Designed miniproteins, single chains, continued (4). Designs and how they scored, part 5

Each design is a single chain, and the fold is of that chain. pLDDT is the mean over its residues in the fold that is shown.

## One batch from the design tools (miniprotein)

Design m12142
Fold by ESMFold2-Fast:
Formats: structure tokens, C-alpha cells, sequence
Structure m12142 (fold): chain A 88 residues (1-88)
């Protein structure tokens, strides 16, 4: 079940990035460099999730797997918007 494994790996990656965002959000003035790096990593994760979601749809993955990937994508996109606001 290669799609399920890749979905779990993608979810874990998003969870790590969300944790890093939560840590930086507790700092009164986080480093602009750290925020820009987090934004870049979130953008990379979003692109990989979009590609994986299309592959999963083509492979006929279960609705449960598709829902999980869409949820991870939404969380990553929301975090990216927040990080971009912080670096302005």
C-alpha cells in the first residue's frame, strides 16, 4: 500500500511543520530567516501534497485516504498564510 505509506509520511511532515510554526508563534519577534525558511518548507510540502493527492485519485485510493490528504493540505496552506503574515 504505497499510497497509504506516502500519505502517512506526508501527514507526519505537515505535523512537524505545524509544530515548528507553533514554536515560532510563541516568540515575540521570531527571526525573519527562520520564518522564511519555514514558509519555503511549507510551500514544498504543499506542492508534494498536491502531487500525491492527484496520484492517489488516479490510483483509486479510498475516500478516507483522499480526505486525510486534503485535510493535511488545508492545514499546511493555512499555516503558510499565517507565516507569510508574520514575515511581512
Amino acid sequence: DEIEKRALEAEARVSLLLMEHAILSKITKPSKEELEELARRLEEAIEELRELLEEAKEAGASQEVLDRLENALEQAEEALEEVKKMIE
Scores: mean pLDDT 86

Design m12143
Fold by ESMFold2-Fast:
Structure m12143 (fold): chain A 94 residues (1-94)
Amino acid sequence: IEEAIDAAVNASPADLDAALAALRDALAPVLPDHMIDLIVDGLRYAAAVRDTNPLLAEAVKLSALGVVYKALGDMKKARELYAKAKKLAEEALA
């Protein structure tokens, strides 16, 4: 799952749809469809802004991982990832 998120964030424009489809398949056993849609949409946005705003792209990636760990019951890891994502997003938008 973490590898699938990394692949989606780092995908070239030509490979992005395939990487996001693979991520959707990887998340299907652990997350409901509406959460997968939010993660996929977020990572598509992150890929689009990676070169312009790499801090925002990393923040979205960490937030997506936080959602996954929260769904798996690892609240401590989810909180750590959300805290890092928030800090990076604040730096990216300053």
Scores: mean pLDDT 77

Design m12144
Fold by ESMFold2-Fast:
Structure m12144 (fold): chain A 98 residues (1-98)
Amino acid sequence: MSKEQLRKEAEAEIRAAEELIEEGEELLEEAKKAEGEKAKELLHKAVITLTAAAILASAAKFLGERAGDKELVERAEELLERVKELLREVDKLAKELE
């Protein structure tokens, strides 16, 4: 596989991860406004969505490293850190619903 092809695939994975992070953020904000079972359902959906985003961001990091593209690797790492932050917020809200 060419370095150009690896960069294009990494960029596509980054875009997909960004969209899933945005969806996860929206689900988390809806969960904060909801109560009881509805809040728990929204948090569960947020976890699934953010986990998918982490998988795509990890794939992008791997492809960027293979392409030797430091900027793509850094972008992917920033997305992974954002997912970790959002999952931490999900855990905190889930504990408050006990």
Scores: mean pLDDT 89

Design m12145
Fold by ESMFold2-Fast:
Structure m12145 (fold): chain A 91 residues (1-91)
Amino acid sequence: LEEDIEDLKRAVEGFEDLPLLPEQGKPIVKRLKEAYEKGDYAEVAKLLLRLATGDYPEIKELPEDLQKLIDFLRTASKEERLAILTELVTK
């Protein structure tokens, strides 16, 4: 958990360097669905942050709550991203 939070801090610091190629959206969404179903919220948080770097059509396949969180992350500040993702990981 502490290691996952540290990973999230690094990812949030480097958010502008995380943009995915359009083709990478589909496999990331698949991994996110699997992590969410398993309750692996640390993995969910990392994958949500990556998907927030762009507009990927496969995001529509996610549960509505995750879609809203991605929309929030796209417009959020660095501090807001870290806060909400930490909340998710400590769930």
Scores: mean pLDDT 75

Design m12146
Fold by ESMFold2-Fast:
Formats: structure tokens, sequence, C-alpha cells
Structure m12146 (fold): chain A 93 residues (1-93)
């Protein structure tokens, strides 16, 4: 794969790790910020279409959990999101 693609993959792995740390800390602002970074990197890597069907149901539930301030639900949904993204990322390697 290209050097640019390798760099984007490493940036995505770092963003996922920072997202995990935000979840563990209960930092909802950090969760939202790092989730946005992951989404941007997924789009740059051309992974959006491969993830769309699995991620779209989680996006709606995530928005509702954030609005309700339901930290436990945000953690549950975000962990599922990370698992889906990491599974697809391994398919690129």
Amino acid sequence: MSETKKKLIEELKKAIEELRQAIDAGDLVGVVRNLARVDTLIKKLGMEEKLKKEIEPLDLEFARAIQAGDVDRVREITRKYIEIVEKKLKELE
C-alpha cells in the first residue's frame, strides 16, 4: 500500500486508542472529538461504504445516548463502533 495510506492507518489506530481512553475516563467530550477524528480518517481511507450498514444503526443510538447524558450507553455503543472499525481495518492490512 502507499505511504500516505500507511500514515492514515497509523493515525486511525492512534485515534481509536484515544477514543478508548476517553470511554474509560467517562470523557464524553473526548469521545465525541475522537469519534469525529475516526470518521474523518475512515472517509480518507475509503472505508465509509464498507462500514455504512454496520455503523448507521449505532450513529442514531449514539446521538440519543449523548442527548440523554447516558454515559454507560455511550460506552456500550462506542465499544461496538471500535470493534467494527478494527475488524475492517485488519482486512486492509
Scores: mean pLDDT 81

Design m12147
Fold by ESMFold2-Fast:
Structure m12147 (fold): chain A 107 residues (1-107)
Amino acid sequence: SLKELIEKFKEKLKRVKENLNGPVEELKKELKELYEQAQKLVDYIEETASEEKYKKIAKLAQEFFDELLELESTLENNPDDKKAIEEKFKEAEEKAEKLLKEAEEVA
């Protein structure tokens, strides 16, 4: 269900946040799982929502995915810069919250 997909996305987002200062390889794995859960949410909305609602969600999801790629790039290029990682996660979290708000309105 859409509600279960939203809850799984929230759980994965929380895990990334809690592990920002953890091992880089584990954080990379958690970011991949977060990306996959967000994609599952978007795919479900494409199949079940109106075209107008899907287009709005797809745009917000793309903004979120772009911020995740920036975070992954920061982890690859400067894994010891904890401040930069936290700042990039904050930007991704803000986009995730916008995506979640719109997804909850579809539910």
Scores: mean pLDDT 87

Design m12148
Fold by ESMFold2-Fast:
Formats: structure tokens, sequence, C-alpha cells
Structure m12148 (fold): chain A 66 residues (1-66)
């Protein structure tokens, strides 16, 4: 996998996390259902971000062996 592809994935996930953070702050005055939904989305985004980190680490390990 190309580093560029992983970098774009990171950028997309970073933007998503920032948007979710803003929405969670705004939803602090919202309904419990909205807060729960945003929390679930934040968890998913964080999980995807961590997976992208793991993939980057694997690519770096493979690249160093070359």
Amino acid sequence: MKIEELKKRYEELSKRLQELADEIVKAADGTPEEIDSLAAQARDAITEYQKALDELNKVEEEKKKS
C-alpha cells in the first residue's frame, strides 16, 4: 500500500474526528439520543484511526527490511 493512500486516509479521519468533536460539544445541550449517536461515531472514527496507525507501522517495518 502506498504511503500517500495512508496519508489521505489519516487526513480524512482527522477531519472526521474534528467534526465529531465539534458536534459533541454542540450536542451537550441536545437529546441523549444525539449524544449517544455521536459517541458511537467517535468510537468508530478512533478505531479506524488506530487501524491506520497499525497499517503505517507494518508498512514501515516492511520498507526497512527492503
Scores: mean pLDDT 73

Design m12149
Fold by ESMFold2-Fast:
Parts: sequence; structure tokens; C-alpha cells
Structure m12149 (fold): chain A 109 residues (1-109)
Amino acid sequence: GSDLKVFAEKVLALSNPDEAVDLVKEFIEELEKTLTNKDDILQALVNLASTITKLALSSTDADALSNAVAALDVIRESLEELFPDNLEAEVHIGMLALEIGVLSLLSSR
């Protein structure tokens, strides 16, 4: 199994979005401590976002969708802060904004 899938499942299962924000921020902080290559950090954040989005789209639980939205917004903010002059990061930030929009609509229906 993918370690990212297990982590993403944990994020979606949390009791509220604030806990999802805290857990994802902790993951990003540990990632910055363990990885020295900025491209590896970028790829890890993109892969985490993709995994969360795929699991969230398969969910019918509004609470899980709300947690996913909060988690993806933290990843988007981190990409903006860590990669301000990176075209690849800008593309992924744009894609994340669309994914957050879709998941927010699904959580509200």
C-alpha cells in the first residue's frame, strides 16, 4: 500500500477541518526537515494533494470532504510560500484551486 494513501485516509477520517490543517502542516514541516532537494518537496506535496483529491472524490461523507478542502488549501498555501517563482508549482496551485472548488461544491450538496 502507498504510505501517502494511509496518511490521506487519516486526514479524511479526522473529526474536524482544523485537525486536518494541523496534521498536514506537521507533515510539511517534517518533509522540509527530511528532504534537502526542493524538487523532491514539490513532488511530495503534489503527490499528497493528488492522493487526497482522489480519495475525497470517492467519498460521500461531507465531513471527509470538508477535511480534504482544508488539507488541500494548506498544501496550496505551502506551494505558494515555498515555490514563489516556480512555473511548475504555479500550474499545480491553479489545479488545486479548481479541485478545492469542486470538493467544496460537493460538500455543500
Scores: mean pLDDT 86

Design m12150
Fold by ESMFold2-Fast:
Structure m12150 (fold): chain A 99 residues (1-99)
Amino acid sequence: MEELQKKYEEYKKKINELVKEARRLATDIGARDPAVQPLADALISALENGDFEAALDVARTLKERAPPELQPLADRVIENVEKALSYKKKAEELKKQIE
């Protein structure tokens, strides 16, 4: 039980770090291109609500709408959100084992 609890806390910490980085990158993209600012704001809201599946969908739309020079930053947002979603699913499985 203690080992599973520690692993669960590690996943939560990783999720928080990934979400923080994704929010920072989304803010930077929106600041550089005001045309995608509403998508950046929607992404940040989805991340704050813990809805990583919605956040991933918005992040993909943000990449499609972003100018070519910002696409590498949008790719990093997508990567961070995908990793956060992966860790969330792993954390939920561990929580079921811990009860």
Scores: mean pLDDT 84

Design m12151
Fold by ESMFold2-Fast:
Structure m12151 (fold): chain A 107 residues (1-107)
Amino acid sequence: VDYLIKEAKKLYEKGQKDEAINLLTFAGRLLIRDAKLALENGDVETAVRLVKQAIEVAKMLYELGAKDAALRFLEEAMRIAQGAYDMGNEEAKKLYEEVKKLYEEVK
């Protein structure tokens, strides 16, 4: 997914904003999917790491004007972070609070 984020940044620098948004949206979907799979497999640490990357993608989407896509990824990130916390990961509680605050600011 790091490759997709790097390519999206290159597209934006070239003025290809819509292509950058499409690629970031695809990257966000992969991160959320893989975070959910990690959580289902009990790999809470991987789920938390992937959620942090999804938040970065959401911030980039917001900066590019793709507010609705950013809000959707932040909402999914909150759900996954809550699930990770329910499984005993204390870092996920802080992550949930950070994402909730960001969601309220972006909304």
Scores: mean pLDDT 85

Design m12152
Fold by ESMFold2-Fast:
Structure m12152 (fold): chain A 85 residues (1-85)
Amino acid sequence: MEVLEEAEELVERYAEHPQAVMTALREAIALIGSLEERQEAAKSTDLEELRELLLKTMSKSSLEKQRQALEHLRETLERLIAALK
């Protein structure tokens, strides 16, 4: 399964089931780690920033901020995958 597609599904799952946002965030963090491992050349400050942002956002009770973090993850993964071509 492509990392980008999986990240998109996480955002969609949150939109349909807000109560699952914590699970979606944990999965998003795992995707960042997987992407860094599979594509060492794609490891960048953006990925490190996203990981820090997600961990920081998980400490918040704001569903809006958590959703924004998932959307940011999807956008960054999309840009990284495109840049590798």
Scores: mean pLDDT 58

Design m12153
Fold by ESMFold2-Fast:
Structure m12153 (fold): chain A 92 residues (1-92)
Amino acid sequence: MVRILNVEEAEERLDEIEEPTVVYVDREEDLPRAIRLVRENPKVYLAIRYGLFDKVLELGFTDFDRVIGVPDVPFEKQREYIIERIRELEER
C-alpha cells in the first residue's frame, strides 16, 4: 500500500522508507523540507497543491517525475488521486 505522510512523519521515518511513499505538502513553508526528503530517499515522492508548483521551481527542484500535482478537490479524492498516480509511476 502506498503511504501518504506529512513532512514531520516522513522526516522521522526517512531511514525506514523502502517502499513508494508520498509526502503531502499543503503549506509553502514545508516545501524546502519536503524537497530535501525527496532528494535523500529515491522512494519518496512529493505531492503538492497546484498553487505550490511555482515555488517548487523557484527552489530549483526539477525532477518532475517525482512531483504529483494534486487538484483542488475534497481530501478523500485527493488521497485516491495520489495513490493512483504513484501506482502508475511504479508500474512503468
Scores: mean pLDDT 75

Design m12154
Fold by ESMFold2-Fast:
Structure m12154 (fold): chain A 93 residues (1-93)
Amino acid sequence: DLEARREELARLPAPPQELLDAIRETAREMGLKFTPEAVEALARKLLAATGGDLERAKALIRPTLELLKALFSDKEVITERDVLGAGIAVPAP
């Protein structure tokens, strides 16, 4: 349920700029293009998955982007809907 997922994430506070910048930089290194809405949705998902821990959220960026790259290999641009429908790659704690 993409709409319910989007509404749930929209209730969270705006993600910190540092996390948004880290996602954009890692995506650039991996040759991935994101819409601005996709970056924000991904940042909110990472913070939700880590209980708001910024350092843990940053550690999940690369494995999650690798997962998105594998799932959407044929897409030139990853959208908010793609991020909302995908899981987060959580390495073992």
Scores: mean pLDDT 76

Design m12155
Fold by ESMFold2-Fast:
Structure m12155 (fold): chain A 95 residues (1-95)
Amino acid sequence: SVSNVTVTPKEAYVGEPVTVSGTADKDAVSVVSVALDSQGRVVATSVAPVDDNGKFSSTLTLTTAGDYTVRVYAVLKDGSVSDPSAPVPVTVLPR
């Protein structure tokens, strides 16, 4: 239900925003992007609307250096939540 997820930049500095973009199904009203640390803990979330073309864009800011994965969940018109997107790696460097 969520596809073509990209995170830009894939390598960021502490406190630098990363942009999460992709495509969600027509039945999606919003998406939740989650950043997971190496232990699988959710460390950041963002919520974005899905446009009329099924596209979304949101930003995440990570405050601790490390290796993360970003996954996106769609919130559907019936209030259900989709399965997560494929994980997208992002590396956060210290300043």
Scores: mean pLDDT 83

Design m12156
Fold by ESMFold2-Fast:
Structure m12156 (fold): chain A 74 residues (1-74)
Amino acid sequence: MSTEEEIERLIEAFREGLEWWASHHSVEEFERIAESAFRTLSEIAKKTLSEEDYEYFVKRLEEVVRELLERLRE
């Protein structure tokens, strides 16, 4: 299993978790949870992944959070 495959699985798990929160909580609560989770995962990734994998991972996390926030505000 490659690091890229592991990153993909983590991104999907993160998306699923955030989609559940988005469906059951207010936008303000979702924003706080998403920010906290993003920060925690980014810090772990920075210590664990190569610079290139970290940059990819963070960009993917940002994309997921942005997509869900846009969907919640529509």
Scores: mean pLDDT 78

Design m12157
Fold by ESMFold2-Fast:
Structure m12157 (fold): chain A 127 residues (1-127)
Amino acid sequence: TSELNLAKLGWELFGLLADGSLPAEEKRKLLISLLREISALLNQMIENEIKLNKGLLVRTVEIVTSALQEMALLLDDPEAERLAQKLAEKGREIIDLIFRQEPDENIGKVLKELIGIATAFLELAER
């Protein structure tokens, strides 16, 4: 299922972030690849109106924002820092909407905004 795939990708991302043995450049490439897969899956779940598991979504948003913050540190780029700050703000907004038990359509809208900013960040990270 899409939820099981999202949980698996989130767990793989967590493991990658915790891995201190990888060279910075290799870790960056693997982070970009996993973040793209997570973004694509989340977008497909929203487009297909799949009911979002709120606990899984909170954990996914938290690990994604942590990964993007670590990547911003590796890039040492002011634009990457700016995008990482916007991503952290959107992540907090999504968690707040979930806490307030807002409809999935409202959560999905902000999640698509986060995916858009993440896409811009990942394009910058590949340069």
Scores: mean pLDDT 83

Design m12158
Fold by ESMFold2-Fast:
Structure m12158 (fold): chain A 84 residues (1-84)
Amino acid sequence: MTFSEEEVNEALKKVAKYLGADVNDFDNYSLRAATHYVLRALREGLFKEVPERSLSSIEGVLEKAREVELPSLEGVDLNSNTLP
């Protein structure tokens, strides 16, 4: 259910690569939310057929994460101070 540290690190690298962002920025709340949405999308097979066109899909997921709050992510906590 919860993503492992290894899975999060791999997703951070992929998302950072596509966004041209520094992984340190993923400490920011919005980027943490975006990372968890990307991980969820990967698990659900959204990125299963993922060449360069997946960049559009990633951007869509990131845009949703930017506007959607933490409670919309089931089984995922982005704030250290928030318990499920």
Scores: mean pLDDT 48

Design m12159
Fold by ESMFold2-Fast:
Structure m12159 (fold): chain A 82 residues (1-82)
Amino acid sequence: SEFQQSFVNAVKRAAEAAKSKDPFESEVGEAMVRMVASVAVTAAKRNPSLKPEIEEALKEAIEEVKDNPFAVKVLREALEKI
């Protein structure tokens, strides 16, 4: 879906920033990964009808950022909370 694509792209951008050699960019990237994961969990809990689409988006995001252990860990923890 359009939502799934936008979510995955946001996670990919945050994960790339988290890998930055610049300490400020890396910190912002890590915070953004945590933020998008937290928002996904909250949205799924508030609107159970969106849970399947959010689960699909989280699973796709995990595959897209599998080279980033930090991002994978945060997203997997989010998926387990849904």
Scores: mean pLDDT 87

Design m12160
Fold by ESMFold2-Fast:
Structure m12160 (fold): chain A 108 residues (1-108)
Amino acid sequence: SADAAALAQLQADTQAARDAMEKRATEAYQELRDLAEQTKENPEAQQFLLDSARSVEDSRDAMIAAFDRGQASDLRTAGLYTSTGMLLGISAVSTRDVGIRRAELLMA
């Protein structure tokens, strides 16, 4: 049916978006972890980077869970989970940027 074709297309588009955002969130997490290892001389800055990494990991896990729920949902509900996943992915990247900037200010 037309609805089945539309759902299949949305699921394919959602999978592509999920893979892209999962990659970005994983890279953001790893960057924060690597920078924390380099920041051992400033324990306060290191702790902010580690806390930011945990926040990125939590957002990534929540994003994956939202996309997975979308894949198992009807057309209407799948759209809501895709939007939620995208917002969580954007939040993870923003958390990385803020965490790095805050650590830099503490090291100045």
Scores: mean pLDDT 81

Design m12161
Fold by ESMFold2-Fast:
Structure m12161 (fold): chain A 62 residues (1-62)
Amino acid sequence: NLVDEFKELLSATYNVPVSSIDDEYAAALLKKTKGNLMLAHHAFYFERGAHNLSLTNLVLPA
């Protein structure tokens, strides 16, 4: 499941719980990139900003 793989990748990269990442948002990024995990990861990094911020609050509105 690409959504679960992408969430695990984001969790490892940003050091946040997988459960803190919204499934809908992860699925939307994967749809934008046609299932390309690397492009989806890059898009997330771009949208969140590339700065040293504590991402303990990596949760999207439901």
Scores: mean pLDDT 68

Design m12162
Fold by ESMFold2-Fast:
Structure m12162 (fold): chain A 68 residues (1-68)
Amino acid sequence: PEEKLREALREVLKSKFGEEAANRAIQALDALGPDAPGEAQVEAMSKAAGVTPEEVREAILEAYEKAL
């Protein structure tokens, strides 16, 4: 289940921001760990990908929809 969501998130990020930005965002998320608060995850991915926190939040929501 977690792997499916992570794969969906990577694909959504890649589609919206490009493969390099998606890889940086996922790497930042992995480094932060699964127990980190959602806002900290959004901030880390936003900084790594060079996109806004709002764009990251939208990508996460799309990933949840895709993983269902």
Scores: mean pLDDT 80

Design m12163
Fold by ESMFold2-Fast:
Structure m12163 (fold): chain A 65 residues (1-65)
Amino acid sequence: DEAARIAAAAERGRAEAAAAGLSEEEQARAGRLMALLARLGGEAVAALNEALLAALAPAAEAARA
């Protein structure tokens, strides 16, 4: 079920943001981003997810510093 796959991606995004200590607002944003990426499907989602997580890592690190 595509809807279940999208929901699982959103939940994972929120959980990872929470583990990084981001606010509930940022957790919701991460969930929405992961849901959008999941809608693209397949290997494209995996490639974009890796690139975007790498791009977001400096911001999360700065928030932690």
Scores: mean pLDDT 72

Design m12164
Fold by ESMFold2-Fast:
Structure m12164 (fold): chain A 65 residues (1-65)
Amino acid sequence: LPMLAGEVRKFERESGKKFEQSAIDLLMRGIPANPTGLSDLRHRLEEAVDHAEGDTITEADVKAV
């Protein structure tokens, strides 16, 4: 969805970190399970950025939040 790409790019710009494609793919797979959709996605993006200690947000960082 174009909306997801926009949110990911926004968080990359604000944090200075980059999402791996596998991390993005995992976030997309989680969306159908979330009743609030975009709001839950934004929270998961924030927590994944905070969890990642390096400049790259990985699938493992997404799984941890």
Scores: mean pLDDT 72

Design m12165
Fold by ESMFold2-Fast:
Structure m12165 (fold): chain A 80 residues (1-80)
Amino acid sequence: SPIQITIDDSLSDSVKSIIQQTRSRVQSAINQGQSQNDIMNIIDDGMDQVISQMNSDGMSTSTIQSASRQFLQMMQQAIS
């Protein structure tokens, strides 16, 4: 569902790991009082890694787009 801010269980363990590691890095950056720009850089790096891994997994462009939206929603929730 497009309103669901959870990791899709159909994604590879590698993609799920990247998403969880990015979320953890974002939380650590917030706890350390890092700037919004630093937090956005962590999110951008995580997004690039997710897209790269999904391309390596042979995922379709529509699946990558869906997962990218889910990732952004999760990161937005983490910084809210």
Scores: mean pLDDT 79

Design m12166
Fold by ESMFold2-Fast:
Structure m12166 (fold): chain A 92 residues (1-92)
Amino acid sequence: KIEEAKEKVKKIIEEAMRSRPVKVEESLIEKIAELLVMLEEGTPISEISKTFGLSKSTISELKEMMFKGKYSEEEIIFKIAQALELEEARKK
């Protein structure tokens, strides 16, 4: 469940960081894991949008990426991270 998703997200990010100078904070990893679980469970776009403050368009794009299966799990996770980082920047 959430703990398993968190471990999966952490492993993917750590593997990517091994080849790139990318830093992701622990709090962001937890948010990515929560969002990934909600997407996998088929949670409505409106509910995910309200929970994370992301646009419905962004959530729809992420669901399409997962459903079509043409993107790697790493690509989906980094797209989620980018969207969440942009939203945190807006709260300033």
Scores: mean pLDDT 72

Design m12167
Fold by ESMFold2-Fast:
Structure m12167 (fold): chain A 77 residues (1-77)
Amino acid sequence: SAEEVEARFVELMRRMARALESASTEEQLEFWELLLRAIAGLPLSREELRRLARLAGVSVSAFTRAVRARRELLLQQ
């Protein structure tokens, strides 16, 4: 459901934010820049996706699936 997609995305975002609390300011800024580009549907290289996933402590596939599902939900409603 839409509520389940949103809840999973929010939980993923909270977990990633917590993982970044110990990161440097530069790493935090890099992460948020890459995340905003991904959510906006702007192109990311595979290396940029790997970097984002590494900073957040999640897999590339899990991240891209969650972001894509939520973006699709927003665009189709």
Scores: mean pLDDT 78

Design m12168
Fold by ESMFold2-Fast:
Structure m12168 (fold): chain A 53 residues (1-53)
Amino acid sequence: MEFKVGDKVRAIKDGKEYEGVVVAVDGDEVTIEDEKTGEVITVKKEDVEKIEE
């Protein structure tokens, strides 16, 4: 699955769910800014799902 900066996504890391916007893509890793907490995380593309609007 291909991701780009500005995509709305959902990801799970360490048992916590993050929803936000892709701010960077580096190889097979995606950096996401969570819109609820403002936390920035980096996860594998396989752990990320695009969400509809």
Scores: mean pLDDT 77

Design m12169
Fold by ESMFold2-Fast:
Structure m12169 (fold): chain A 82 residues (1-82)
Amino acid sequence: SSLKRKLEFEKHAQLSLEYLGKANEAYLKNDEVSFYKYMLKAAEHALKAQSIAEDKSESLIESAKKAKETSTKKLKEIEKKA
């Protein structure tokens, strides 16, 4: 149980960091669509890791939720303009 939770935490934490790296690459290439898509994926994995870690920090949860909401909104705006 604890080992499985640790592995799931590490998986989601690693994916969050990976997607942040991909978002940075997209940003440097002026690819706004990919930037916000990767930011959204990073935020989703960060929220998953947070839920597994039993960390009840309201500020961290709120920040991750806001990042997900902002990225989702921006992606929809860009898709409608294309």
Scores: mean pLDDT 79

Design m12170
Fold by ESMFold2-Fast:
Order: C-alpha cells, then sequence, then structure tokens
Structure m12170 (fold): chain A 81 residues (1-81)
C-alpha cells in the first residue's frame, strides 16, 4: 500500500533525524528502503525488509536498542495494515 510505504518512510526519516544522521545518508537510506518495499509482494516480504532496515540502522548508529525500537514500530505499522 502506498500509504503504508509512506508511513514506514516517515518513521524511518524521523528515527534517523533523531539519531543525528546526515541528510545525504538519510536520502540514500530512504531510497534503498523504498526500493525494497516496492519489490515486496507479501506481508512477510515487508516484515523482512523492516528487519533488514532496522539492523542496518543499528549498525549505522552503533545503537542496537535504536534498531530494536525501529523494528518494533515498523512491524506494528505493517501488521496493522
Amino acid sequence: SEELERKILELLREAMEEAGVPEEEIERFLKETRRGLAQSKTQSDMEAVARIVAHEFAELTGDPELGRRLEARMLELIRES
């Protein structure tokens, strides 16, 4: 769903901005995430993208807890759609 994709990308941007990630890196990360979501055909595919994105966010920030929080919020959005 276009609305679900928008909500996930907005959530991701918010999390990255709060973590102090530079705008150039935010734009690249959002573009890659959008591509992954666009290629998803099932809820399971979207959940896999969310887990990968959250893991990469944890590595980028060096904070596993931020990654876990992002994963939980994205999975909630996907499962409530």
Scores: mean pLDDT 85

Design m12171
Fold by ESMFold2-Fast:
Structure m12171 (fold): chain A 89 residues (1-89)
Amino acid sequence: DEIGRLVDILLDPNAPLEEKVQALQAFVDINDLEKRAELVERMLRRLGLDDEAEELKQKMLNAKTEEEVSEVVRQAFNVMVKALREQQR
């Protein structure tokens, strides 16, 4: 499950920032808006961020350019990093 693999990397608090960026690049390379939206939704919901998951899913489905896709991915990444940091014990 490629989507699950990317989610696991992005949610791993021990993964370097560069590896998380590489996972985001792999996600951007997915030329399917539904798969991109699914990945964003699954990542954020796993962290308990249901409101952000719905918002960013809609932004992804409305993305018309590679730049817009990258922006949504960056927003999802920032939200996930913040959540992971807060869950660190």
Scores: mean pLDDT 74

Design m12172
Fold by ESMFold2-Fast:
Structure m12172 (fold): chain A 89 residues (1-89)
Amino acid sequence: MEEEIEREILSALGLIYQALANLTYKRDPSKAEEAANMYEKAAELFVQAGDYKGAAESYRNAAKLYEQAGNTEKADEMRKKADELESKA
């Protein structure tokens, strides 16, 4: 029960970070790296919740925004994490 509640809270927090990332980028495209950091945080929360599909999607969104910000190293890292999680989903 406690474990189940923790996973639900983590998943909810992941959704919140994902929504914040999307709004941050849509309101100000110059904040692409800030939004990417929020998607990365969402992905980490989804991994902890056992939502590998949600995590992979969030890492892919983070990768796109890191690339948009010119951070190609972080973008590549996020894509690799997404691909690894997709193999587990």
Scores: mean pLDDT 85

Design m12173
Fold by ESMFold2-Fast:
Structure m12173 (fold): chain A 79 residues (1-79)
Amino acid sequence: SALLEEARRVLEELVAAVSPEHRALAREQGDRVLAALEAGDTEAAARHLEELYSALSEEDRQRVAPHLARLGALIREAE
């Protein structure tokens, strides 16, 4: 699906943009968002996105704010 392809692209950009020490965590939480979207579970996808946001440092949140916003918009579109 075009939505899932865009979500994967946004996640790859997000992971690349976070600090190296946080990349594994961003990947793990981001993969949970994607898995929930693929399953059609938008409630779980939103929860995992909130978990990703909370797990990031303030600096990384500022750096990837557009990517987090775009993932949130894609979750709302999938509803």
Scores: mean pLDDT 88

Design m12174
Fold by ESMFold2-Fast:
Structure m12174 (fold): chain A 78 residues (1-78)
Amino acid sequence: MLETAKEAAELYKKKGIEAAYEYVKSKFPEVGDEFKELLEKALREKPAGLPLDAERILREQKEKPLEERLAEAIAALV
C-alpha cells in the first residue's frame, strides 16, 4: 500500500494526475473514476508533504474505502 502510494505520487509529479490514476487502476481494477475526484480533492486540501503522513493515513484505524485512503496518501506525498 505505502509503496503503491509512493510510486503513484512520483508519477503524478512527473506525468500528472492521469498517469497516477492509470497506475493505481492497473494495480486495483476495482478503483473507478471516483478516484480522480478523490485525488483532486485531497491535492486541493494539501496535507503535509511528509512520507510519514502518508504512512499514518494508510494505517488509520478508521475504515475508509481503498480509493479514498490511496488518494489521501498520494496527496500527502506530493
Scores: mean pLDDT 70

Design m12175
Fold by ESMFold2-Fast:
Structure m12175 (fold): chain A 68 residues (1-68)
Amino acid sequence: GPNPRVIERTAATMEEARKLVEDTAAAIPGAVDVSISPYDEELREVVASVRHADGSWTFVVARVAPGA
């Protein structure tokens, strides 16, 4: 099966991580479904799951840098 694509981003804050994930997911062409997770305090990340019309997936992960 098609291996999902992963797009990684680094953010300075939780709010920036969420915005980066939202903006990056919105820029992906051919998306039929987009689901964005709440901020994960333990992993310090926000994840978007993007499903494409061809059945493939793209995951967008934005992590908050330690000490930023």
Scores: mean pLDDT 81

